# Designed miniproteins, single chains, continued (2), part 22

Each design is a single chain, and the fold is of that chain. pLDDT is the mean over its residues in the fold that is shown.

## One batch from the design tools (miniprotein)

Design m4743
Fold by ESMFold2-Fast:
Structure m4743 (fold): chain A 95 residues (1-95)
Amino acid sequence: VKLSPELEKLLKEFESLPKEVQEALVKFGEETFGPFSEESLPAELKSLPLEKAKKLYLVSLILTREGVKSISELIERAKETKFLPEEIKELLLSL
């Protein structure tokens, strides 16, 4: 299964972030939602290399919990997020 346009856009937005922000979001996601095996990933994401699939899935879960549709919206609404740690809010606001 190929990626949806929405997931392709999310992947591009994520990969455009500074490395430090990417790593902070992935770490927070993994600590919050737990580690995932390859078998636990949605079938659509299994078309990606495992490391990219895990990162994209974790970021999608962060967005879903905050009720936002994109990383751009997450950045715009960073100060209004309810579940992000202060350190991650500060990173997003610095962008």
Scores: mean pLDDT 79

Design m4744
Fold by ESMFold2-Fast:
Structure m4744 (fold): chain A 74 residues (1-74)
Amino acid sequence: MKEIEETIEEGERMAELAREAAKKGDKSAGMLADVLESNVEATRQALKTNLKAAETGARFVKAGAEAAKALLES
C-alpha cells in the first residue's frame, strides 16, 4: 500500500511540473499532464475499492511520470 501511495505522490508532482511547462507553451507537456492527472485520480479511487486495480493504475502513473520526466529533461 505505501508503494502505491508513494507512486501517486510522485505522479502528482510530475503532473504539476508538466502542467507548469504547458502554461509556458509546451503542448506535449499539457497532454501528458492531462493523462497523468487522470491516472493519478483513477488509482487513488481504485485504492479504496480494489487493490489489483490500484496496482495496475500505479503502473500507468509510474509510466506517465517517467514520460513527463523525460520530456522535461529534453
Scores: mean pLDDT 82

Design m4745
Fold by ESMFold2-Fast:
Structure m4745 (fold): chain A 68 residues (1-68)
Amino acid sequence: SAMEEEVRRRIEEARERVRELERQGAPRSDVLSLRALVDQAERLLEEGDYEGARNLIDMAFEEAERVR
């Protein structure tokens, strides 16, 4: 479905964002927290909970914006 494909794409974008933050020296605790959110979103997506996966991915992007 379009929603499944959108959520899968956003999960991949979030993983790239986490990798970039790690490359730029973001704190380990922030990187680990973001990875946990992305991993949880991927699990929900595989379970068919697209709304839950979307919510977790949105949280991951919001948390990433706060990391410096």
Scores: mean pLDDT 87

Design m4746
Fold by ESMFold2-Fast:
Structure m4746 (fold): chain A 74 residues (1-74)
Amino acid sequence: TSEITDLKNQAAGAQKQREDLKRLAEESRKMAELNKDNKEIRNGYLGRAKALDDAAAYFEKQEAALKQKAEDLE
C-alpha cells in the first residue's frame, strides 16, 4: 500500500511538472508571435518552447511508467 501510494504521488508530481512545462511552452509560443517581426527574439522563444515541449514529453513518459508500476503492484 505505501509503495503504491508513493508511486502514485511520484506520478502526480510528474503530471504537474508536465502541465507546468506545457504551459510555459505555450507562453513562449505566444511571446514568439508577439515578436514575429524580430527574427532573433522570435527564434529564441520558439527554441525555448521546443525545449520545454521535449521536457514535458519526458515527464509524460515518466508519469505513464509510474502509473503502470503502481497498477502492476495492485
Scores: mean pLDDT 88

Design m4747
Fold by ESMFold2-Fast:
Structure m4747 (fold): chain A 62 residues (1-62)
Amino acid sequence: GKVDELKSKVKLLVKENKDLSEESLQDELKDLLKKEGAESLTNEEADELSTSIIDELKKVFK
C-alpha cells in the first residue's frame, strides 16, 4: 500500500544519506513526503509512517 511504499522510500533515503546532518536529513525527508503526497494518507497511515520515520532517525542519531 501507499504507506508501505513511503516507509520503504524513507528507509532508503536514510540509508543513502547517513553522512548528512540530522537537520539536512529531516529536510530531505520533508521533501520526499511532499513529493510522494503523504498529505493524502489517513490519520492511521500518517501515524504509522511517523513512527517509522522516528525509528529510522533514532537508529542513525540515537
Scores: mean pLDDT 78

Design m4748
Fold by ESMFold2-Fast:
Structure m4748 (fold): chain A 78 residues (1-78)
Amino acid sequence: GEEQKKIIEEVAKEKGISLTEGALNALVTLLEPYVGNDLEKFRELSEKLIEEFKKRYPEKKTIDAETAVELFLRVLRA
């Protein structure tokens, strides 16, 4: 929902990263089954995803929907 999108956007902004609308929608859809309404866990997973993005794609500053799905799978697989 809107609260989850705001958390993801805030975390990304703190880390100097931008997200497309597609990336935001993908992450909300993928994370909801894992964390439900636990906004603290949502923030924690968002932070892990952004750090993995920075580690994997140090030259990039924007996460698109495809990259968001890849990052989600990497974080949950680890």
Scores: mean pLDDT 80

Design m4749
Fold by ESMFold2-Fast:
Structure m4749 (fold): chain A 63 residues (1-63)
Amino acid sequence: KEEEIKKLKEETDRLLANVDAQEARIMAEVKDAPPEVQAITREEMEGIRLIAETVGKLGLENI
């Protein structure tokens, strides 16, 4: 049980770190794009981060 919680937490932390890294990369790619495109990209990345956080939370609550 504690082993499962630890594993899930590590997987969630890794997933969130990957989302943050992808966000930084994508934002770097669009830095020269029009401000409207940058705003839309930022909004999309926030959505992805929220999904990752929600999945991690649901996993922990079901252990």
Scores: mean pLDDT 75

Design m4750
Fold by ESMFold2-Fast:
Structure m4750 (fold): chain A 92 residues (1-92)
Amino acid sequence: SPAVRALVVAQLQLVGLSAQIRLEMEPKDPEVAEEILELLREAGRAMLTDPERALELLEEVLELVKKYADEETYKRIEQEVEAIKELIRRAE
């Protein structure tokens, strides 16, 4: 189904986002980076069975990135998270 395809693409984009969190945030704040990575793992698991929970977890990711990252890092990560959220919303 188109919905399943969108969610598979979203999961692939979560892999890229996780790599970006490791590159951009882990060197500055490894504890916050690991918290974000755990939220991304939970979002990936929820994505196929509970898309509303996946969206909520991605909003928590954005709040942590906004609080702990610089403006340029936040802007780049926000764009990637919003693209993933859009794919999940289209799957509903």
Scores: mean pLDDT 86

Design m4751
Fold by ESMFold2-Fast:
Structure m4751 (fold): chain A 61 residues (1-61)
Amino acid sequence: GDAAAGEEARRGGLEGGRQLVEAGDATEKQMEEGAERGYRAGYRTGDAAFGAMAGVAWAAK
């Protein structure tokens, strides 16, 4: 796993998730859960951008 990619994915997921919350498309809980999902995806793949996108997609459910 790549903890640095995971942390960067968490950061990107939180930023994207916050935009969804401000637009009324997600709750703060969904944003936080999405960011954690993003961390795990980034950690597992070593791809911070992919992890961040996965986190935002999770938050948008």
Scores: mean pLDDT 82

Design m4752
Fold by ESMFold2-Fast:
Structure m4752 (fold): chain A 80 residues (1-80)
Amino acid sequence: SSRLEELKKRLEELDERVGELSEKFENLSEEDQKKFQELMKRLHELRLEALQAIYDGDLEKAEELLEEMEKIVDEMEKIV
């Protein structure tokens, strides 16, 4: 399914963005490090839900969860 392939590509792009942001983590203030870790926890929880939705064949839910994950990564970029 092209929809599943698009979801996989978007997840890979998010993983790359998170990797780049994580390299800058040690340069953040202690307050921004805590905020970054909180956002990472939320991102991890949404990622598990998105993978479960994909497993269940609920691609619409997976897309909605991925959009929320993208918003969290945008928040992470603002503090880096």
Scores: mean pLDDT 86

Design m4753
Fold by ESMFold2-Fast:
Structure m4753 (fold): chain A 92 residues (1-92)
Amino acid sequence: TTTTRHYRARMPVEVEEGKVKTVTFSGAVDVPAGQTGRLEARATVISEKEEKVSPVTPGVPLANGRVQATATVEAKPDDKEVVLELTATLTS
């Protein structure tokens, strides 16, 4: 059996002219015994003119049976919002 869960958060950003702001999103999921866990993280930066989508970042196993995924995106002065997405897939 495969279960997929999606987590999404929106965050306004304000970046001063001539500067950049780094936004890092991290999430972790516990993997039950006998199951396989997969995490994917993605960040989207939304400006008035376009959406800039980060690559999907695969999760890494942690020592205690958790899987963690991190997405990092750079916001620029014309960017207004960051959308942070975490997709967790658990397979029995």
Scores: mean pLDDT 76

Design m4754
Fold by ESMFold2-Fast:
Structure m4754 (fold): chain A 97 residues (1-97)
Amino acid sequence: SAREELLALLREIIEPTLSPESAEALLRLVEEAAREASEEEVKYFTLAVKYALEGKDELAEEYYKKAERLAERLERLLLEARAERYGAPELAAAHLA
C-alpha cells in the first residue's frame, strides 16, 4: 500500500539519525498520521520525498503542496523527535505555536 511504501522510505531516513527507541516512537506516530490521511495524500507525499531525494526540488514542492496537511503534520513530528535527540524540547513547543 502507499502507506507501507511511505513508512519504509521514512524508516530508511529516520533510523540512522535517531536512537532505536526514538525512531520506533516517531515511526508509530507517522503510521498513525498516514492512517488518518487519504491514500491519495500519502501517495503525493511519498512522491514529494522521492523527488526531494533525487534533487528535483521543484517537483518535490509541487507534490508537497498536494499533500500539505500530511506534510505539515509529519514535519512537526520530525522536528519534535530531533529536538528530543538534541535535548531541546522547547524548540518543538515553539514550532507547535
Scores: mean pLDDT 73

Design m4755
Fold by ESMFold2-Fast:
Structure m4755 (fold): chain A 131 residues (1-131)
Amino acid sequence: DLREKIERRLDDLAKEIGIAGAARSFLASLMNIAEEHEVKEVLEKVLKAYDRILEAIKNNASDEELKELTVDEILEIIEFIEELIKNTDDPEEQERLRKTLLLVKALIESDSDPDVVYERIKQAMKEFEQL
């Protein structure tokens, strides 16, 4: 279940930096991925999600509310990328979107060990190249 994986990832990050820090860190990583792969529509979607999270933090949302909001925003971003892939006729844009989705999923499935995150990203890229 993708929701449970996102919740676990946020909980692991929150142990070191709190839930607000975890939410901001995760969405900042998604912004970097979207920017590096030049997927403008995804970047705009993530920026709007980040702004909503910042507003919730400023309004003193509870940790439970902030976690649920962040999980919902990440799920919506993933669904949006999948929809763009289905609707894109440009093979180069489709490749950028698929690469973006693989990196987002690798980030969600990561644990707190940076070496594991890096190896998962490498494996995801290798699997993508064989498709």
Scores: mean pLDDT 79

Design m4756
Fold by ESMFold2-Fast:
Structure m4756 (fold): chain A 88 residues (1-88)
Amino acid sequence: MAEEIKRKAEEEAEQLRKDAEGLEEEGLKSSKEDPSSIELYAKSLEGAVKGAREQAKKIPEAKEVYLETAEYLEERRDKMVEKAKKLA
């Protein structure tokens, strides 16, 4: 049971990272024509960070997986926020 919970959390974490990377690429490409695109991407990442931290509290067996994912997403968010401020 616990191993299945952890495995599902790892799969969700991988999907979140892939989704975040895809959004970053789209945001960077779109920002060449509309600078606000990076700001929208940063807000989406902030939501994902909060979601991952909530899951860490709800699923203690996968706490470390979700916390590591939240930290990864938070780092990406901070970089996008910085870029958004320079483009605005």
Scores: mean pLDDT 76

Design m4757
Fold by ESMFold2-Fast:
Structure m4757 (fold): chain A 82 residues (1-82)
Amino acid sequence: MTVEVEMELHAPASSSQADRDAAGAALDEKASPQIKKAAEAVAAGDEVVLHVSASGPVGEEILESLEAMAAATPRVTVVRKP
């Protein structure tokens, strides 16, 4: 079966380190349950499609990490949303 997981990795543009740290923590908290759901589906033998929208340097970095993980996992696909 195909399991679709949607993730939004949007961090406002900020030059403040405190704002970037807070954005990173918030995105990690939001992404954690989706990553767990995807991992459980893969373990069950399902196909996983991660629909990811990302903006800002923190969001782009997390998206790049997810794309690398998907490349290592045969039934996981990352689809970038605009």
Scores: mean pLDDT 72

Design m4758
Fold by ESMFold2-Fast:
Structure m4758 (fold): chain A 66 residues (1-66)
Amino acid sequence: KFEQLAKETQRVLDELKSKDPRIKSASAKATDDGVIVNVEPVEGADSQYVHDLISKAAEQAVKKVA
């Protein structure tokens, strides 16, 4: 149900991680109710940065999978 969306979100997160050293880890996982996204920033990055990155990745994934 959400497997393709999670996979596309993970792909976007992997690309962002390769370009941005502030991302320590990033993962997306499909569930029965949607996609769970976890992003762990390096020391000193704020929570707003993490939220914006998750939102951007989700938006790009949805637009590409729709």
Scores: mean pLDDT 74

Design m4759
Fold by ESMFold2-Fast:
Structure m4759 (fold): chain A 57 residues (1-57)
Amino acid sequence: MDDQQFLQDSQALVDALNLIRQTKGGKEMYEVAAEAGRRLADGQSVGDVAAWVREKA
């Protein structure tokens, strides 16, 4: 497991979710986080999911 790469990509995802929380609020951040989790389960990379989350802000 590439723990270093996973940590870097996870930080980007957290930053993107925090941006949604600031722009749209905690409820929207929660909904986007749930969809992000589903996308990760569907095989998308953490980096791609982080970019998608930023587009929702």
Scores: mean pLDDT 78

Design m4760
Fold by ESMFold2-Fast:
Structure m4760 (fold): chain A 105 residues (1-105)
Amino acid sequence: MRALSREELAAVLRGALEQLRALLAEARATGDRRHLDLAAGLLEGVAHLLRAYGEEYGDSRLLEIAERLLALVEELRASTDPARQLALLEEGLGLLEEAIAHVEA
């Protein structure tokens, strides 16, 4: 991915946060696995974006958040427990909020 400005990164992350919130609400309401799969893909995409930005600008915190998101996505995809899947999505939401706070600080 092409390197983004800090402002562009913040905008992309805010968009991802709103999409993740919508997917979490749908997953809670329907129990449909497709919403979990879409959320996992979204979080994986965000993690790769944060890694690329962190490497380009030497931002160790974004690299740490990216690593945590990738580990979470792997666990989410491996989990068969609906309660655990929802808890992992909430944790992913928190990590995305941490990334936004760091970028906007």
Scores: mean pLDDT 84

Design m4761
Fold by ESMFold2-Fast:
Structure m4761 (fold): chain A 82 residues (1-82)
Amino acid sequence: MEEFEKLVEELKKKLPEEYHPEFEKAVEKAKKALEQGTEIKEVLLDLYMEAYKLFKKAGLEEEAKELEKKVLELIKEIREEE
């Protein structure tokens, strides 16, 4: 939980304030998924994907590339568990 909250805080700091409402909707969706018993890695994947879209909309190409790398790493980890 604390790790998730720290991640949310770090992403929110990098994202312009105009996109914070859309990001908060993604965070609420992630919290609901965690409450429903969804695996943390799947929740993080969805959160990173939503953050990636918002960074792309904001024109933050470098931050978007960093998130894309994290998304790909999480997808690989989830698939390796199969």
Scores: mean pLDDT 79

Design m4762
Fold by ESMFold2-Fast:
Structure m4762 (fold): chain A 68 residues (1-68)
Amino acid sequence: MELEKKREEIKKKNEEYFKKNNKATEEEKKKIDLVSKLMEALENKDWETAEEYLKKLKELGFDFELNR
C-alpha cells in the first residue's frame, strides 16, 4: 500500500535530515527537550526534578532567560 510506505519514507527522511543537520540540531534538540521536561516538573511541583533539569540547561548556556 502506497500510504504506509510513504509514511515510512517520510519518517526515514526526517531521521536522516536530523542526522544531516548534525551537532547544532542535536544541541538545540537537547535544549528543547530539557525545557519541556523542566516545564512539566514545574507544573507537577517537582522541584527536585526541576533543579536537575535547570542545572543541565545552565551547562548548555540557557541561563540567560531563566531569571527569577
Scores: mean pLDDT 65

Design m4763
Fold by ESMFold2-Fast:
Structure m4763 (fold): chain A 92 residues (1-92)
Amino acid sequence: SKIEELAKKLGVEVLPDMSDEELKKLVLLVEAYYDLEVDGKLDPKTILAIQEYLNSLGFDVEVDGKLDPELEELLRKGGYLLAKALKLEEMK
């Protein structure tokens, strides 16, 4: 699993799925990282930024600006890894 590979690379244990509040915090982090409007809203520009970043980490996702069930599950299951990766980039 790509999530398991990334977890090993980042030294993260298996974590529970992200709550809605935690997902909003992840969205705010992505918006700040990409210099977007920091409103915590999953608008098409924010979704595109998330999809582009996931692809940069080696995930294979469509860059279409829409939140489908597969993308939502990936964010919930892998969101803690994504947040850690973004935090490391921010602290470079």
Scores: mean pLDDT 74

Design m4764
Fold by ESMFold2-Fast:
Structure m4764 (fold): chain A 95 residues (1-95)
Amino acid sequence: SLQDIVDQYIETERFYADLFDRQGLTELSELERESAKQLEEMKKNNASKQELIDFLRDHRSRVIDLLKKQRPNDLGLIGFVRNTYMGFISLVEQE
């Protein structure tokens, strides 16, 4: 369901928050935690599918831009994070 996909997205944000924190990427960790909290509030407020898609696209863009600034040579991590979030966005679009 749409809710299951969004829940998995939130858990993925929490996973990356912990990963980024362990790597000393504090700003990325905080971005992921704040986004997860905002997405949970959007769920509680019955945000539309389009509002969710727009939020997830903006979130992915922000994470990737910040990751490129903080780890410009870590192409593997950038690609993995980018593709992971794109996969979830695609699943939401198909619901």
Scores: mean pLDDT 90

Design m4765
Fold by ESMFold2-Fast:
Structure m4765 (fold): chain A 65 residues (1-65)
Amino acid sequence: SIEQQQQEAANMIIEAEEKYDKYLAEAEKDKKNSEKIRKQGEEETEKLYSEINEKRAEIKEKEEK
Protein backbone atom coordinates (compact mmCIF):
# COMPACT_ATOMS: atom_id res chain seq x y z
CA SER A 1 0.00 0.00 0.00
CA ILE A 2 0.97 3.66 -0.37
CA GLU A 3 0.78 4.06 3.41
CA GLN A 4 3.28 1.21 3.89
CA GLN A 5 5.73 2.80 1.42
CA GLN A 6 5.34 6.18 3.17
CA GLN A 7 6.07 4.57 6.55
CA GLU A 8 9.13 2.79 5.11
CA ALA A 9 10.38 6.10 3.67
CA ALA A 10 9.83 7.84 7.03
CA ASN A 11 11.76 5.08 8.82
CA MET A 12 14.63 5.39 6.30
CA ILE A 13 14.81 9.15 6.95
CA ILE A 14 14.99 8.58 10.73
CA GLU A 15 17.74 5.98 10.22
CA ALA A 16 19.69 8.37 7.96
CA GLU A 17 19.40 11.20 10.51
CA GLU A 18 20.60 8.92 13.34
CA LYS A 19 23.58 7.79 11.22
CA TYR A 20 24.41 11.40 10.36
CA ASP A 21 24.41 12.43 14.05
CA LYS A 22 26.64 9.44 14.86
CA TYR A 23 29.10 10.38 12.09
CA LEU A 24 29.19 13.99 13.33
CA ALA A 25 30.03 12.79 16.87
CA GLU A 26 32.78 10.51 15.48
CA ALA A 27 34.20 13.37 13.37
CA GLU A 28 34.36 15.69 16.40
CA LYS A 29 36.15 12.97 18.41
CA ASP A 30 38.63 12.43 15.54
CA LYS A 31 39.30 16.18 15.32
CA LYS A 32 40.13 16.31 19.04
CA ASN A 33 42.41 13.26 18.73
CA SER A 34 44.12 14.77 15.65
CA GLU A 35 44.76 18.03 17.55
CA LYS A 36 46.34 16.10 20.45
CA ILE A 37 48.66 14.21 18.06
CA ARG A 38 49.61 17.49 16.35
CA LYS A 39 50.42 19.16 19.69
CA GLN A 40 52.56 16.17 20.74
CA GLY A 41 54.44 16.33 17.42
CA GLU A 42 55.00 20.07 17.83
CA GLU A 43 56.34 19.60 21.39
CA GLU A 44 58.66 16.74 20.33
CA THR A 45 59.92 18.77 17.34
CA GLU A 46 60.59 21.85 19.51
CA LYS A 47 62.54 19.69 21.99
CA LEU A 48 64.61 18.18 19.16
CA TYR A 49 65.41 21.62 17.71
CA SER A 50 66.47 22.84 21.17
CA GLU A 51 68.85 19.85 21.48
CA ILE A 52 70.22 20.46 17.95
CA ASN A 53 70.81 24.16 18.70
CA GLU A 54 72.61 23.26 21.95
CA LYS A 55 74.82 20.78 20.06
CA ARG A 56 75.55 23.36 17.34
CA ALA A 57 76.66 25.84 20.02
CA GLU A 58 79.00 23.20 21.52
CA ILE A 59 80.52 22.47 18.09
CA LYS A 60 81.03 26.18 17.37
CA GLU A 61 82.79 26.62 20.72
CA LYS A 62 85.17 23.75 19.89
CA GLU A 63 85.86 25.18 16.40
CA GLU A 64 86.80 28.57 17.95
CA LYS A 65 89.45 26.93 20.19
Scores: mean pLDDT 83

Design m4766
Fold by ESMFold2-Fast:
Structure m4766 (fold): chain A 120 residues (1-120)
Amino acid sequence: GPIVEKIRELKEKISKLLDELIATLREHVPADQLPLDEIEKYKEEFRKLLDELIRAVEAGASKTEIQELFEKALEVFNKLIELARKAAAHASPETQARIDKLIDEISKLLNEIRKLAAEA
């Protein structure tokens, strides 16, 4: 339905911003200061949790189940951004500002998913 379609669109926007975040880190952070494998692992776990959230909303799962899936996705996202911020500390102030802006944009889109999931 319309809510599921909006969540899919938001997930696609988040995916593109995460790709830009990781590309920015790869370009500007020294390889020995970038835990790329761990960041990629959390990105994949986060993607899977958002896919599971979309399926739960589409299947008409309970509000409790949907909220628990969102909370799990948010926890994995927070682990990813902690690693990204620590890595970005080894880059220029300009790169740090760009990373923070990307994180803020993703966080806003996640908050929109939270609102839509609550309405489903």
Scores: mean pLDDT 90

Design m4767
Fold by ESMFold2-Fast:
Structure m4767 (fold): chain A 96 residues (1-96)
Amino acid sequence: MVEVDEYEIVIRVEFETPEQAKEGAKALEATAEEHRHLVDDYSIEVYPNGTVEVTLRSRSEADAEEAADLLVQTAVKVGAKSVTREPIRKVKVVVE
């Protein structure tokens, strides 16, 4: 197994209703899938309170920042009440 350095960013998106959060999560997933050249891996979690949390991993800090900007734009377009970006962190990922 080999350790590789990845750049991780967490984006929290708040919607007014759980139904809007569900639709927002689909739009965020579509944006991440469309931009897989910037995104190595991602996860999306939808909370009952209308919050969507997106965790992105990218091979470079620049790719992580660009992907995060695109997700923020998508969140705003789908009617997010608030969007919070966590600082980018360098993480080690184990690959086989």
Scores: mean pLDDT 82

Design m4768
Fold by ESMFold2-Fast:
Structure m4768 (fold): chain A 142 residues (1-142)
Amino acid sequence: SSEERLKELTDDMPRPEEAPSEDAVELARKTAEELVKLGAKSVLIFADSSKDARAAAQELERELRKRGIRVLALRAPRTKFTRLVVETLLSSSDVPFVVVVGGKGSEGTKLAVETAEEMGYELEKEIEVGDLVAYIFRRKSS
């Protein structure tokens, strides 16, 4: 019931037959390499509503799976529902790492970053490739 409602608040991921941009592939690879260095075992991924950010997030999931890192969820919330989707997944998950993938200056990216910080996550790394950015957050122990 709650998972079906969450799907209604998110955009679909790009189809496998649609090739991701070179920037999306490079951002995904660099982000996966940083998560390995940080010792991540499981992550949640949020993408903004742009096709390129969703493609980068999907490529990131593939790169993480190759490295034995478990992706608990990958969601692309519609901008107006970003806070609700991020809060719902972070409140129901004991995940140590969160990744936000988006366009530079994107409202959806900004909302996801602000929500993760409000939920007790701190920025560990910012990775930029072209007009795309990935923010890696780690849960703070109080």
Scores: mean pLDDT 85

Design m4769
Fold by ESMFold2-Fast:
Structure m4769 (fold): chain A 79 residues (1-79)
Amino acid sequence: EEELQRLLDEFTEARVEYEGGRGYLAIHADEAGSPEFQAVRRRAEEAGRKVREFMETVQKLLEDLENLIRKIEEALKKA
């Protein structure tokens, strides 16, 4: 329960950082050489990586959960 909530919080934070970073980089594209721009780019890239990894993990867990639910439903029909 706490582990799932923590993962959801981390995903939400990473998504917000990724989307905010992309917006910042789009608005400040002329400042590509600034340390601030480079720092935001690094954070956005790292956040984007975390979002992708989380989405792949969640998709697999959802597939496993759907399969488990189907097995339980079939077992209940036979009971």
Scores: mean pLDDT 77

Design m4770
Fold by ESMFold2-Fast:
Order: C-alpha cells, then structure tokens, then sequence
Structure m4770 (fold): chain A 100 residues (1-100)
C-alpha cells in the first residue's frame, strides 16, 4: 500500500510534466497512454470496479482523439491529464486513510 502511494505520487509528477510540456500531439498521446496503463494497473489492485470505469473513460478519450486535429488533441490531452491528476490526489488520500 505504501508502494502504491509512492507510485501514484510519481504518476502525478509525470502528469504535471506532461501538462507543462511542449511535446507534439503524438508524443503527448504516447506519454498519456503510458501513464494511463500504469494507473489502471494500480487501480486493478486497489479497486477493480474503479479500474473498469477508468479503462472505459480512457477508451472513450482515445476514440475522440482520433477524430480531432493535432492542436485539438493536445488541448484535450492536457485537460484529461489535469482531471486525472486531481483524481489521483483523491486516490492517495483514500489510501493514506486505509494505511492509518
């Protein structure tokens, strides 16, 4: 559980770096996919039901990105990263409560 919190804190930092980066739409998408895969893997161990909902949301996001211009895709990815960062901050709070 302590390891899960540490991994989530690292993922939050990576999301923050992604939000503030000057990466191309393709590079942002690849980084976001890598981060999402790790988040879903962690959530599967913590709350399998939430993991399924996250996976569904991720699939919907990816489908929308395929219909957008590179500029629109970058904007949506940054918004998704911001929302995901807030979500992970709440997950960390829940895990700290369980650790206590």
Amino acid sequence: LEEAIKELEELIKELEELINSDLSAEELRQRFEEIMARIIELEEKIDPERAKRLRRGYEQLMAVLDTLSPEEAKALLRQAAQLLKKYLEEVIKELREKLE
Scores: mean pLDDT 84

Design m4771
Fold by ESMFold2-Fast:
Order: C-alpha cells, then sequence, then structure tokens
Structure m4771 (fold): chain A 94 residues (1-94)
C-alpha cells in the first residue's frame, strides 16, 4: 500500500505507537524492548516512503519523550533508540 499517509494518519500511527510503549512500561525489560521493536517494525512497514531522517525524527522524538516521562526506563529506551536507528538506516539502505 504505497500511499503517502496524511498528517492525521501519521499522527494516529505515532499516538498508537506511544500508547503501546506506555502500556509496556510495567513489563520486564525484555518484553518492553520487544514492544518497542514491534512498534519500530510497524512504523517502517506503514511509512516505507519516508526518509531515514524523517523516520529517525518521528521515532527519536517519541522515545525521548517516553524517556523523560518514564525515567526508570531511560536506559532501556536509549538502547531501544540505538537499535531502532540501526533498523532505520538498514531499511533506508535497501
Amino acid sequence: APAVPSQEELNALVREAYARIEAATGESEAAFLATVRAVTDRLLAELPHLSADELATILGTMLREAAERFPERRAALERAWAEARALIDQHAAA
């Protein structure tokens, strides 16, 4: 489905992604990281026409805001961001 999402569709995807991350904050670190990975994979699948920089801005902002709101998860979110950035760069290189 190669349609470029509208701003409303993009905002809905980011809101859904953030809600999933927030819901997972009470889980184990492994389960939390798996949720962040699943969110990253979904955004890459739903936004295949965005550049690596655009995807990095969206995911980086969301994960940074989550780290500020959930300081107990800061280290896990920083690790998740490093992994997400590598996935974005790999996807953009394909």
Scores: mean pLDDT 76

Design m4772
Fold by ESMFold2-Fast:
Structure m4772 (fold): chain A 94 residues (1-94)
Amino acid sequence: MSLAEEAEKLGKEISELLNKKKVPEKLKNQVEMAMALVVAVARDPSQAEAARELLRLAKELKEAIEKGDLKKAQEILQRIVGLLSRLTRERRAA
């Protein structure tokens, strides 16, 4: 499975979990937006290392949501957003 295919599959699984769990709408929207950006990074071969780290964090995010640990889910989401922000900044500097 390619990194992009793995990211798309994981994004679908997380979206289904968010619909089944009582998760605040703001957190749902932030997670869905972050996963769309993770998929975009995973489609870029030049960012393969960043994509692997984002996928690792996304798997941890899925587990936190499955367990109903919203505090841990928010902490992992902040790490994902932080990494995505760094990648966006580096693209503007190049």
Scores: mean pLDDT 81

Design m4773
Fold by ESMFold2-Fast:
Structure m4773 (fold): chain A 91 residues (1-91)
Amino acid sequence: AREEAEALLTRLMNSEDFDVQVAAALVAIQDAIFRNIAKRSPDPEAALAEGYRAVAETVERLLNTLDVSPEEKELFRQAAEAYRAEAERLA
């Protein structure tokens, strides 16, 4: 699930739309931040599950605000689903 999300974000970061590139990069940064926080947690899996739920919510919020192509909306939707699936697996 995380590897799938990373691949989807990489595709979005190669978009011709600068707003899409920035949005995907910000999601990738948030993922990195939560992974770092989880490493320092007394319960790393629970902390990462909470973090990935927050990442999925960020992607879902971006889908509601970004005016992007249907194809790019689908990639963001799949990324949000991948983060939610990973959060559920870790919880």
Scores: mean pLDDT 84

Design m4774
Fold by ESMFold2-Fast:
Structure m4774 (fold): chain A 68 residues (1-68)
Amino acid sequence: SLADARAAATRAVAEEKAGVVLSDAAARAMVQMSGLGDRDAATVAEELRKVPGESLRAAAEAIAAMGL
């Protein structure tokens, strides 16, 4: 699905830039929190690659604190 493709792209960028391993639920949460839930996977990857690795790590920690 498009949502699965966005989640996969988000996981790949988070691992590449921040060294963080995201669950599917955490990746979907990151997409929604970034305002990218209506975008294609390629656009999600491009926009998240513009985010500093430290900011992606902080976002992942915040999502983990929510139990995702």
Scores: mean pLDDT 86

Design m4775
Fold by ESMFold2-Fast:
Structure m4775 (fold): chain A 107 residues (1-107)
Amino acid sequence: MALDVDTLTDEQLARFEEVLAEIAEELERRAAELEAELASLPPRVAALVRAMAALVKGEERAAEIARELGLEETAELARRGVEGDLRARLRALALLEREILALQAEL
């Protein structure tokens, strides 16, 4: 695995939390641009990207989107992540990325 969430130190977790907060602020600022770009993607890819964006923002809908996509493990990790479990949030993000990469390999 490219990212071993279980071995991250508290200092590394704090840095990831800062980066996620900066990305969340940028996503809110560019929400209209993101939606326009997502409209051009295949529906499943668009839904996965929306789940990632919601999870970075700490929005409960990230778990709902993942569950609708049949990603039950990812949905549970996303739910825990938005409740403050940063390791679960990073793991859910990694799982969503893997799903997107798998779909891109089929394109």
Scores: mean pLDDT 79

Design m4776
Fold by ESMFold2-Fast:
Structure m4776 (fold): chain A 57 residues (1-57)
Amino acid sequence: SAYEEALKKYKEIYEKLGYAGKAEHPAKVSEPIGYGKLSEKEGKEVLEELEKEKKES
């Protein structure tokens, strides 16, 4: 269940960044999307944290 693992990862990242309420469907976190709509800045921060998680978390 790779999708469910990704969902949990994004939820943790969103919570870290203070976007907890926007991490419901994080399959695509960017602009424009329907998965927990974020501003472009917020989406970029989530993406950067996700990349960090791969390498050092």
Scores: mean pLDDT 56

